# Designs tried in a protein design run: designed miniproteins, single chains. Part 95

Each design is a single chain, and the fold is of that chain. pLDDT is the mean over its residues in the fold that is shown.

## One batch from the design tools (miniprotein)

Design m3293
Fold by ESMFold2-Fast:
Formats: sequence, C-alpha cells, structure tokens
Structure m3293 (fold): chain A 75 residues (1-75)
Amino acid sequence: PTQQGADLARQAVRDALQQGQSPQQALQRARDVITDHAGDVTGAHPDLSMEERVALARQIADAGLQAAQQTLQEA
C-alpha cells in the first residue's frame, strides 16, 4: 500500500508535468491521488481498528508526498 501509493504519486506528477501543468498543479494532482488511494486501502480493510486505519492512512500519505516532491525535484 505504501509503495503503491508512492508509485501512483510519482506517476501523477510525471503526467501533470507532461501535460504542461505547473509544479504546484503537479503536486496537487499527487495529493489528490494519494488521498484517494489511502481511502481505498483503509476502506478495503474493515478489520482495522480506527487507530490502525489512521496510522495506515498517514503512512500512505507521508510516503506518497515524499515521492511526489522527490519526483518534482528530479524533473
């Protein structure tokens, strides 16, 4: 989930930049993709406690944002 979220965030940044969007817009696209992915992952695991769900969502968000920012700096 963390690695998949990071890969999705990297792809979102690349796609946005390829389409001529600004770095700020590329980062926003990555944030949207990360948020959707975190929701999908936590929603698919009804056995998780609320604390576990929040922790997992934070891990996905943090990893995705780091990957997005790194990709943006490399572009």
Scores: mean pLDDT 80

Design m3294
Fold by ESMFold2-Fast:
Structure m3294 (fold): chain A 65 residues (1-65)
Amino acid sequence: MEEEWKKRFEELNKKNQERIKAADKAGLPLDEQMRLIGQVLRDIGDLIDSEIAERKKLEEEFKKL
């Protein structure tokens, strides 16, 4: 479980780095780059929220045992 989350986080970080580099290479204006950064931050937040939710689910399952 922990390893799967770590892989997802690493994949997201790689995609984010590539996306930012591609935007710089393409010469996108600052406002467009800021939108990409905003989306990146939201995606990271969603991943963190998903991990928290999964851990809470495991805690509830543990209480049933």
Scores: mean pLDDT 74

Design m3295
Fold by ESMFold2-Fast:
Structure m3295 (fold): chain A 69 residues (1-69)
Amino acid sequence: SRELLERLRRAAERGPEAFKAELARMILEGKVPTPEQLEELRRWAEERGEPEVLRVLDGAEEFIRLIES
């Protein structure tokens, strides 16, 4: 949902560690971001020039593929 995307973007603005922690909390709550939401976050992070957030997003995409298997 849009609320999940906004939640992740707010966490990313606080830094890559905050983003990582928020993503982990969402997954523990059973709220897994969709591939489309991850791609929207990737584009947003690229526009902001935040390579550490992009690395976390790469890890999130891989992790989600693993938990869907």
Scores: mean pLDDT 77

Design m3296
Fold by ESMFold2-Fast:
Structure m3296 (fold): chain A 67 residues (1-67)
Amino acid sequence: SAMEVIEGNIMKELMEHFGLSREQAEEVIEMARAGASAEEIAEFLMSHGASREEALRMARNILRALS
């Protein structure tokens, strides 16, 4: 499905660009599906080494893609 492709692309970006494990990338997707805000997702990414600017940009892109 289109959603499976979108989810796969997000996971790939989180793992390859942000250095997250598969489990951490899956947690980000679960947060977004559970209704987490961009700020909450960004905080998770920042706790794993992302800058605030990169984290917020990625969080907004994830929420837009999974909406």
Scores: mean pLDDT 86

Design m3297
Fold by ESMFold2-Fast:
Structure m3297 (fold): chain A 75 residues (1-75)
Amino acid sequence: LDFYKELGEAADKLIEKLEKEYGVSPELRARQARLEAEIDEILKKNPKLGEISRYLARFYLAQEYAREVKKRKAA
């Protein structure tokens, strides 16, 4: 649990940093909203699994933001 929490916190910090430097991506924000809706559904059925899923989703989004930053630099 602590590992997943730390992973999610590191991902949140990376997303925050990228949004500060390169601005908010509406497309990635839309994907975040969809993931949050799915996580909420899991959280209702199994709170512990939902919490882990939330941290993993943040990590996934951080990777997507990093990819988007590379794309913006190339444009």
Scores: mean pLDDT 74

Design m3298
Fold by ESMFold2-Fast:
Structure m3298 (fold): chain A 95 residues (1-95)
Amino acid sequence: AKNVDVDKVNSILEAIRLLYRDGKLILQVKENGEWVEVGEVEASIDEWQELQGKLIDAASNGIEEFLKFVEELIEKLGLSEESKKKIFEALKKVI
């Protein structure tokens, strides 16, 4: 995980993102060119910034570490199996 593929990292970050809006952390994935919300949880802006940094770092550390981080994020957000499926279907297009 010492070689960073910038184009691959950018492709991943164009397929999944974390937003902070109205005291909530929102997870979105890109489906058919549009951003779709797959989960939200109440969070602080500091917690959002920390998770956003971890997302970028995980994407830079290769596919295995990125998928591990995504699973940890799904668990932290308490997402349903349907939301988990949507996330991994979106990521299949870029990993």
Scores: mean pLDDT 78

Design m3299
Fold by ESMFold2-Fast:
Structure m3299 (fold): chain A 108 residues (1-108)
Amino acid sequence: KMEELIKKLEELAKEAEKAKTEEEMREIEERVIEEVAKVDERVAALLRALLLLQRGRPAEEVARYLAEAGASPATVERVRRASREERAALLAEELRPFYEKLLAAARS
């Protein structure tokens, strides 16, 4: 599963380099989330939350999305109360174990 994800992410990264419009980039971002969701739905939800924050969506909307996606109450509360920079860092910390699994699979 992880090896398939890596291959698909490499393909999507090449498509992103050729994207000419913001709309094309958003479509690629959605496809990345869909591929990640096939491996880990929680990680996909965290990644979508990061993208929503980067797009300037209100923290309250992001927090509601995370709660509906099954994120822990502690994670939801941290996102609500954190600064913009802190929110991105908190979500990145939650994603760290997944990145470690991707790196391990890439070496296999």
Scores: mean pLDDT 73

Design m3300
Fold by ESMFold2-Fast:
Structure m3300 (fold): chain A 115 residues (1-115)
Amino acid sequence: SKRRKNLEELIEKVERFLKDPSTPVDVRDPVEVAARLFVARYQYLTGKGSEKDLLDAETDLGVAEIYYSITSKEKLEELRYLREVATLAAEILAANPEMSVREALEEAFRIVEAK
């Protein structure tokens, strides 16, 4: 499914950004914007990142939402879905440090899909 493909891409982008948080984010790619939010939120929750970095990631996501509200309803819905998954997964991983990035994202995906 498209959502499963987006989940796999989200896992790959999260792992990339965790290795190098300075990697530029393509704000036109909803997967990259969601991956950036995951990393910023996870780093903040684990005491490794600043509140400013989290707010910057949330601001970038807000800008992407505005852009997609004008240019693509499909990408807006995709971004909103991925945002919910990424936010929940970051909280799951922060609470369960023994989990892998994949395990946390797959658990968040299952919870969001059940709504």
Scores: mean pLDDT 86

Design m3301
Fold by ESMFold2-Fast:
Structure m3301 (fold): chain A 68 residues (1-68)
Amino acid sequence: SEEQARIDKLAQEAQSWYDKNKNEELEKRRKLYGLYFEAIQYMQKGDVERALKLLSEAEKLKKEIEKE
């Protein structure tokens, strides 16, 4: 039916939107955790200045994720 075809299109569009946005969020979170891990490694090596720079970058990315 015409109604069924319309519903099917809306479902497909909704799924496509969800998949795109979910993948973007997961990539950003992966980058965030990577920055935290790298910062910890530099802290352990005594490179506090580099570690703080990485933490600053991570905080900017975290705020970007939290606004979505």
Scores: mean pLDDT 78

Design m3302
Fold by ESMFold2-Fast:
Order: C-alpha cells, then sequence, then structure tokens
Structure m3302 (fold): chain A 77 residues (1-77)
C-alpha cells in the first residue's frame, strides 16, 4: 500500500540518520547527511507530484528532523 511504502521510505531515512549520528569520521558523516537530505527531498517531490497530502506531511516532518540534525552536526566543532 501507499502507507506501507511511505513507512519503508521513512524507516530508511531514519536508518541513514542513525548511521550519520554513529559515524565518527567527519567526512563520512557529511556524506551520509547529504544522502539523507537528497532522499528526503526526493520523497517530498514525489509526494507533491502524487498530491498525497498525508505522505507529504510525513515527509515534511522528516525534513524538519533532518534540518535539526544538520544544524547539530554543524555546531559539533
Amino acid sequence: SVSDRAAQQLAHIDELMQQALAEKDPDRKWKLMLEVESTVSLMIMMATVAKDSEVLARAREMQDRVDELTKKIKEEI
């Protein structure tokens, strides 16, 4: 179902975020965050094209979490 697919995509993004948090090498951590950002952006774009307001809302909520994590990583110096 559409809900199952969205749940799987969100779980994948969350797993990438957890990998980025656990990564101790700054270069690899940055590359993981770029992958997270691009994956969330793609999900938002696809949900927008599909006019799926529920998936779009969930993807935007995930984008907020990603933005918060990115800000935290930039402040870790």
Scores: mean pLDDT 81

Design m3303
Fold by ESMFold2-Fast:
Structure m3303 (fold): chain A 83 residues (1-83)
Amino acid sequence: KKEELEKRRKEAEKLAQLYRELKTTKDPKKRKEIEEELRKYLEKLKEEVKKNPDDLVTRAELEMMLLDLDPEEAARWAAEAEA
C-alpha cells in the first residue's frame, strides 16, 4: 500500500537524518542521545523484519544503519537476507 510505503519512507528518512547527525556531531552527549534514538528505531526494524521476513526494504534499512553501529550484526542480517 502507498500509505505503508510512505510511513516506511518517513521512518527511513528519520533514521538517515539521525545517522548523518551521529557522523557530524562532535558533542559526546548529543552522540549518545542520537545513538539511543537509533537503537529504538533499530529494535523496531528488527521486529518488523522478524514479523515480515519478505520485507526486504526494512531489512536493507536495518543493515545500512548497522554498518556503522555494529558491523558484525550488519553482516549477520545480510547473511539472513541471502539465505
Scores: mean pLDDT 70

Design m3304
Fold by ESMFold2-Fast:
Structure m3304 (fold): chain A 62 residues (1-62)
Amino acid sequence: MVMQQRGLPPTVDGVAQAIQDWLTSRGYTQQADVVRDQIRQLPIQQVPIRSRQIRQQFDQQF
């Protein structure tokens, strides 16, 4: 098997669910589903980075 992960990344499903819940709580219900799908398509090492980027983007607008 090929090991491409570094360290101990969080589970993709856990991060996707957390960001979906966070966006829904902020009123971005339509984008919550799209973002969840996007996170699930990412390589595991990019999931924390994408999650952070999304939080920063919507935090600035809200």
Scores: mean pLDDT 68

Design m3305
Fold by ESMFold2-Fast:
Structure m3305 (fold): chain A 92 residues (1-92)
Amino acid sequence: SLEKKIKELREKAKELRERARELVIESASRVAEALSRLVTARMDGNEEEYERALEELRRVNEEDNEIEKEVRELAKEAKKLEEEAKKLEKEL
């Protein structure tokens, strides 16, 4: 059934967009935690803890860049599925 195929494509696209949303939220949370640690270490004047927090923030930022790339690929795949579903709807 063409209708079933359209539904499956839309459901798959929705799952990919939801996965992208989850990744963004998780990444944002990690960045916020790393920034909080850096600010605290700076305010306390603890140079050793500040250097450690700065290194952690650098690692988290690198991970965030990788997550952004994955999110972009998931969004791109979801868009292709949505466009395919829309083309099939025009054939109805």
Scores: mean pLDDT 88

Design m3306
Fold by ESMFold2-Fast:
Structure m3306 (fold): chain A 74 residues (1-74)
Amino acid sequence: MEEKIRRAERALREVPGVDEETAREAAEAAFEAYQKKGPMEAFRAAEEVLLAHGLSPVTARIAAGRAVQELITP
């Protein structure tokens, strides 16, 4: 469980403009949404956090997609 959050956070930090604090917040929000609702809600939760931290819509979508990919990967 904690390993998936760490993988999502790591994937987020590889996106330019995503700092460690933003990556952690987005990864935790995505994981919580994923457990309750699944991948689409996880994507939206990550995207909302990234947009709130000032990332562009294009960059936020790319980063959110990377985080969700780590959550669905075994």
Scores: mean pLDDT 83

Design m3307
Fold by ESMFold2-Fast:
Structure m3307 (fold): chain A 87 residues (1-87)
Amino acid sequence: SEQDRAIARIERSRAAMEEWVDALIARTTNPEARAQLEALRAEFEARIAALIAEAPSMDPAVLLARAQAVMDEFVARVNAILRAEVP
């Protein structure tokens, strides 16, 4: 279904973003920045999981748009943490 395809797309994008942030966490030497990235990763996982749980009651286009907004916010917040660590 359109919904199953939307969920599969969101899950693939989530996996890619989690892999990206996990690589950043692994090479981050500042313990405070690492803790912030780990907390943000957990929040992102929870937000996407909550959105997927609501998927049966949502239009697939609305689901994809909401997932994209969560992903865009996640990327912006990760980049803000990384920028704050530059001397």
Scores: mean pLDDT 88

Design m3308
Fold by ESMFold2-Fast:
Structure m3308 (fold): chain A 78 residues (1-78)
Amino acid sequence: SPLVKKIEEVKKVILEFARKHLSEEAVERVEKILEEAIREGTREAFLRALRQIADLMAEEGIPLDEIALLLQRVADVL
């Protein structure tokens, strides 16, 4: 399914960014948020997950401009 491929690409983009910029513990939190959203399988769950991940990244000290660029990359896949 084209939607499943887009979800997997979004997951890849987010996790590649997370592994470069976050601690291993924070990466595990991001993975959990994404897996819970995938399990629910709704667009609303994925949008909530993206917001939770952005908030987590901001709390971990990632600059807002870098988070914005990540979200643009995610939007380009969706």
Scores: mean pLDDT 84

Design m3309
Fold by ESMFold2-Fast:
Structure m3309 (fold): chain A 90 residues (1-90)
Amino acid sequence: MSELEKLFEELKKLLPDIDEELLKEVLEVFEDPSASEEEKRLALLRLSKEIAKEMEKNPEKTEELRKLLAEIEKAVRPDLVIDPEDLKLV
């Protein structure tokens, strides 16, 4: 399995009631090398909103879900993640 597929399987384990069709659609966009940056951003936004809704239902899983979402974002966007505080110092 790809790294993204493994992360999505972990997401399904944490959120068994999550919309699997949404996850499949988002994963397909992330793994499509011809997908635009805008399409990938919209897919990431859609995923983030779905996870946020699930965090409200399962607040005990919030920390694990935040970490998993960060790993998914890194896998989709290998750009250097800059801390917002670092941007204020530069």
Scores: mean pLDDT 73

Design m3310
Fold by ESMFold2-Fast:
Structure m3310 (fold): chain A 73 residues (1-73)
Amino acid sequence: MQLTDSEVQAKIQQLKDKMKQTLSIDEVQQLVDEAQAIIDQSQSAPISLRIEAGSIESLLAMKLWVMQQEERN
């Protein structure tokens, strides 16, 4: 249930790599959900990895919000 430090780091890197691609709103929503799952499973991870995961979740949530505003036009 809890991820190892190396698994958390690998999943964070996968999210960063996916964020570099052109994404639809649905794809960004899926990445937000993945980031939240990583945060939930990383409670035993070093604080630096938990901060990194939280930062990525915040960036993805902001990106999702911006894309949703643009979709209205």
Scores: mean pLDDT 79

Design m3311
Fold by ESMFold2-Fast:
Structure m3311 (fold): chain A 81 residues (1-81)
Amino acid sequence: SMQQIHDLVVQAYDILTYGSGSVDQAIAYLEQALAMAQQNNAPQDIIDQIQQAIALLRQGKVDDAVAQLQVAIDMIYQQIS
């Protein structure tokens, strides 16, 4: 569901912003969110933002990834509000 995708993206965001886990854990949550978004035919913009955030994290660009995740969270929120 879109709510589950939102919850996974928020968990990844919280790890990166509050230090509640590792970058690898954040990537794992985002990969789960990406798989669910693709399976549920989520808007392509949401899929693209999650993919971009994963790519940035793999490059060590944590601040850029956090910015992309803020955009993704807002887009997902608009789908469930």
Scores: mean pLDDT 86

Design m3312
Fold by ESMFold2-Fast:
Structure m3312 (fold): chain A 57 residues (1-57)
Amino acid sequence: MKGLYRAVSSYVAKTPEEVSVPKGMLVEVLEVVDENWVKVRLFGSEGLVPKEHLEKV
């Protein structure tokens, strides 16, 4: 589901399609790519983050 989420743990991007997110950071979920991955916006950057690193606020 689209909306505002918070990173429950830090994530370090492992591919060019992914974005790094520090723990505690607020991110906007733009779309759900699959059951494990979401596309987020963070500081004007867009990329993939694992769903398990995020919680809905």
Scores: mean pLDDT 81

Design m3313
Fold by ESMFold2-Fast:
Structure m3313 (fold): chain A 85 residues (1-85)
Amino acid sequence: PPTVTLSVSASTVSAGAPVTVTVRTSSTETNHVRLYVDGELVAEATTTEPTVTFTVVLPKGTHRLEGVVTDSRGTGSDSVTVTVY
């Protein structure tokens, strides 16, 4: 399965501020990348690039972001937590 690393521009933000989410994969083939917020699919992309960026605006509270990458060899994932004040 591909190695996946999820990174965010900030782990704590004010309400209404955009968060840039970067999904990096070790895969060298076509990837299906999905971004989940609190278990809901919010963005997806199909790419041959090792890095994909998404921008999200989150409501107040603590949210779990999960990046899932699928290629022909399997599925990998990583998650981070962002708190919005």
Scores: mean pLDDT 83

Design m3314
Fold by ESMFold2-Fast:
Structure m3314 (fold): chain A 68 residues (1-68)
Amino acid sequence: MDAAIAAGLELSKTETAKKYVEALLNKDIETAEELKAKLVAEAEKLYGPETAAVLDEDLDEAIAIAKA
């Protein structure tokens, strides 16, 4: 499995990830951006900066779609 996908699945079990998904569904872009920063920081600590960078891009793309 791609390292970013594996990291995303593990992080999806966190309260921060649940709040991020809720913010996206409600189109609360400010909250989604804040929660993205927290998830990326956690991913960097657990999986390293390369995996965190891929996760950041994926989460940012989801926010861009939500705000369109």
Scores: mean pLDDT 76

Design m3315
Fold by ESMFold2-Fast:
Structure m3315 (fold): chain A 78 residues (1-78)
Amino acid sequence: SLQERIDEMDSYIEKLIEEGKFDEAERIARAVLGGLPDSELNRELKARAFRILSKIYEKKGNKDLAEKYRKMAEELEK
């Protein structure tokens, strides 16, 4: 299911972030965004990818990019 895929992606990326592998975590999130067509069916998955990018940039100390991606996720969640 879509929810199971989101949960698996979140779990794996959280492990990468905990291990300090921010560049790898970012690559996966960006691949999700780049690989999906812009459609209603993919909004939830894209919103989760933007939430992950926000978290990665927060951990890297880039507050401006973290806020940007947080807002992008919120727009898709409307």
Scores: mean pLDDT 78

Design m3316
Fold by ESMFold2-Fast:
Structure m3316 (fold): chain A 87 residues (1-87)
Amino acid sequence: TQSTVTVSGKVTSDFPLKEGDQVVVTLEVTLADGTVVTVTVTAKLDENGNFTATAVVDGRVAGARVRSVTVNGQPARVEPADITVTE
């Protein structure tokens, strides 16, 4: 079984953001058996500072949370972060 994890949101930072900036999101994913795995997803910012990134995780996902966000290697925030999981 595989689960698809999709994370989306608006990025905010103390530095200027532009369309095409590289977003790297580190997710902490909890599997149904209680195992915790770290998953990194990468996306590009749109003109409004929004992003959507999708990862396929082997196994059944019980939950996920955002651990960290960087844009072009610099720390940033996501307000709000939306996470969806499908099997």
Scores: mean pLDDT 80

Design m3317
Fold by ESMFold2-Fast:
Structure m3317 (fold): chain A 73 residues (1-73)
Amino acid sequence: GSLKQQLLQTIGQILRLIGEIIDLEQQLKKAQAAGDTALAAQLQAQINKLQEELDRLQQQMNSLSQQLDALGL
């Protein structure tokens, strides 16, 4: 697709990941309140992996935005 289509798709993926992270953070808060240290550790590990993926997608979004700006689009 066009650079603009790639940018829109990347934004969509970012929004989905943010939603997933929020849901996991709510689950983590409940696990911590319950004293479930094992579940809390597993949820934190999942959040960390999704945050790393989010960082990569944000870098890709920035690269695509810079390419569009360079082309005057």
Scores: mean pLDDT 87

Design m3318
Fold by ESMFold2-Fast:
Structure m3318 (fold): chain A 77 residues (1-77)
Amino acid sequence: MEKIKAELKKLQAELAELVERYKKASPEEQPKIEKEIREVLEKISELFTSLDPSLKEPSEKTAEEDLKLAREEAKAA
């Protein structure tokens, strides 16, 4: 349990850094960063499944919503 929570915190920090890079990235770099964001979101989803399998679907939906918000902020910047 503690190990999963520590890994989740680490992945959330990585996600935040990638989202900020995505907002400031050039159009050529944005697809590469988006791929990295998706990989981190998948890892977060897997950790939620390990922690509580009942959260699998909601976790994946929430992660996609966060990615959508990041794309909207990138368009505004």
Scores: mean pLDDT 70

Design m3319
Fold by ESMFold2-Fast:
Structure m3319 (fold): chain A 72 residues (1-72)
Amino acid sequence: DPAEKVLEALEKKGELTGEEIAEILKGASDEEAYKISTALVNAIGENKQSLEKVKKEALETFKKAYEEIKAS
């Protein structure tokens, strides 16, 4: 599950690089890649972070945004 890879990296490693994000999205379906990308953009915006390096503080925002997108 690509979303679980994002969550695991942020939770256990504390950060996620743009290269790691790109690799996770390559393994995802187009629909899942769209949902994950949108949730990540929302999470980094709320936390004033960059897609080059997403930190663990974005974890909860990413999770909530991803759940909201799935419910839509």
Scores: mean pLDDT 79

Design m3320
Fold by ESMFold2-Fast:
Structure m3320 (fold): chain A 73 residues (1-73)
Amino acid sequence: SERERKARELARRALEAAERGEYEEAKEYVEQLAELGADDYLEEISLRLFPLALEDPRVRELLQHIDRLLGYP
């Protein structure tokens, strides 16, 4: 579907932005994914970035933001 294609592209862009250290850009893409209700992609992004959270507080902040979007405390 069009929604699925857009969600996949947003997830790819979010991961690419995070890999470049552009966390504000990554945050914008994850917020757009949340608006689409693409919780599966938000959880995939969180899983892929989790190992980096041990080294970088900015990654931890991004993961906390994703958790809030998913409704986790």
Scores: mean pLDDT 87

Design m3321
Fold by ESMFold2-Fast:
Structure m3321 (fold): chain A 81 residues (1-81)
Amino acid sequence: VKLAAEAIAYAGEAMRAVREGDLETAVRYAEEAIEAGKKVKDPIAREIAAYGARRVAEALRDVDPELARRLEEEAEEIVEK
């Protein structure tokens, strides 16, 4: 229960940081969302965690393409079996 709420909260904070242009904070929250998402069995929480991570990856494509790819791959692993 707590892990699902944490995954959703971290994804929200990551997306907010992207909107504010704080990519360093966005990456940190995206990584936390991915880590929480891997531990939860709630499919909705996993989808939200993956969505947040993908939005951060999109923002990073022109700045850090290697990190963007890694976040995208980890997000895909959360929602795919």
Scores: mean pLDDT 82

Design m3322
Fold by ESMFold2-Fast:
Structure m3322 (fold): chain A 68 residues (1-68)
Amino acid sequence: SSKYEEVLKQGYERIDELVARGRTSREDRIRLLFDLVEKGYEAGLSLDDIGLLAQELVEYWDKKVAES
């Protein structure tokens, strides 16, 4: 859905900014995931979509941190 794509895009942009600033701690990751999952819930995403969102954000984080 367009809501899913928008929340995912916001997550990717925030990950890019955090990685660029060297902010890759466990606390930074947890806060990011919590904030984006909450935004997905508030946007009316299904539980399945929220699960997929969290998975895609974790995969993107791991990729970007490995590339830094």
Scores: mean pLDDT 87

Design m3323
Fold by ESMFold2-Fast:
Structure m3323 (fold): chain A 120 residues (1-120)
Amino acid sequence: SKREKIIEILREVKKAEEETLKKLEELLKVASEEDKPLLEENIEALRLHIEGEEKLIKMIETSDFPIEELLEMVIEFEEGAIEDIEKQIEKNKDNPEVKAELQKLLDFEKEALAKLKEIL
């Protein structure tokens, strides 16, 4: 069903975000005191994205809303997440390891958004 396909994509996005979060947390352990605040900001942003994905999955599983309306909400959320990741990449122009992990996540998120848009 469309509902199951949307949930599958959201779970894949959440998993990619959790993998990126783990890598950023490992980088935080060895980061200089000067670099920690920005890295902590990136980590918190990812935690908020993961929480948002969990809420969307639960809403799709439990809601009586039309699937088309739920899909529009998911697309809007993912577009916002992509914009936030792009801003975080720009902030990390001088942090190549962080930038590389965020770029990998951005590429995955853009592919996931394209798949969501194809469901309509």
Scores: mean pLDDT 90

Design m3324
Fold by ESMFold2-Fast:
Structure m3324 (fold): chain A 88 residues (1-88)
Amino acid sequence: MKYDKELEEILKRARTLLDEAEALLGQPVSEGQRIAIELLVREAKRFIDELEAKLKENLSPEQKKQFVEDAKRRLETLERGLARVRAL
């Protein structure tokens, strides 16, 4: 249950990040900012799809642990991407 709970929390954070990135597309932004946000939205959607798929799989504890660590790194990268776009 530990890793499933961690994946669910990562999924919630990824969904929040996607909502925030999509909200930025509704604001006046430069063309370069728009392209960066659109790429971030695309990667966030892919990440969410992968997380949802993994939550439905009967993975071993070792596989779940590895996926949680990988997912945390991917979420951190996306969060840094959003922060950089906001700072532009």
Scores: mean pLDDT 82

Design m3325
Fold by ESMFold2-Fast:
Structure m3325 (fold): chain A 87 residues (1-87)
Amino acid sequence: SKVEELLKEAREALKKIDELFQKAKSMPDDNIEELEKIVEEARKIYDELVKKAQELGVTDPELQALIDEIRKKVLELENFYKKKKLK
C-alpha cells in the first residue's frame, strides 16, 4: 500500500537525518557554511516526507510517530547549528 511505502520512506528519512547529525557533530567549528547545507538537506527530507503524508491523510499512527520523531531530530540539528553559529 502507499502507507507501507511511506513508512519505509519515513524510516529511511530518519536514518538519513541521524547520519546528517553525526556528520554535523564531526565537522570542524569553522565549517559553518557546510553545516548550514546539512541543516538545509535535513529540512528538505522532512518537508518532502510531510508533503507525501498529507496527500494520504495523516490517519496512520506509526507514520505520524515517525514524522514527529523526524521533526524533533531536525529541530535538534537546527539548534546545534544555531549554537555553532553563535561561537
Scores: mean pLDDT 82

Design m3326
Fold by ESMFold2-Fast:
Structure m3326 (fold): chain A 89 residues (1-89)
Amino acid sequence: VKEEIGKLVEEAREKLYGRPFKIGTDEGIVDALAALPEEVQREILDKLSKEQLEYLKKMVDEALSRPLPAGHRARLERVKELIDEKLKE
């Protein structure tokens, strides 16, 4: 589940910036996704199953449970909103 999400984020990053991108940690998946433009985030979320979206939401919620810089928190909160939108479909 997490490996599939990480791979999609890595592929989207490579296509967008024309450079290889490697995620080294589980936390890195959420951070890398949050750093992508919203249009690319939506494309990735569209490729995920409901189970993968629920898993990703748990990862984002876990990340948000920790003290974070305001800018980082805002990006993660936006990702959570997009996930919630997809889960309502």
Scores: mean pLDDT 74

Design m3327
Fold by ESMFold2-Fast:
Structure m3327 (fold): chain A 100 residues (1-100)
Amino acid sequence: MEREAELLVDRAEAEFARLDPDGDGYITKEELKAWFEEQGRELTDEQIDEIMKKLDKNGDGKITPEEFIDYLAEREKKANPEHKEVIDRARQRFLERLAA
């Protein structure tokens, strides 16, 4: 379980760094769209706006690292419900590294 948590944190950090290359601490709609395209998913502006509405809880047009890791954690929990605790620990560890 600990190794799985470390792998999830490492992947989340790598994905966030790729999405936030300027290091401003936020993910924009354009960066999120580019990330989905890299995953082989070409999204329309309408589709990306729907995702933004789910992730951008405060409506400022920017996704925080907290909102992004929450999204990844929920996706992983839906795919692997039995790993809920390790996923929750990975999320917490990501946030702790981000706060450092």
Scores: mean pLDDT 70

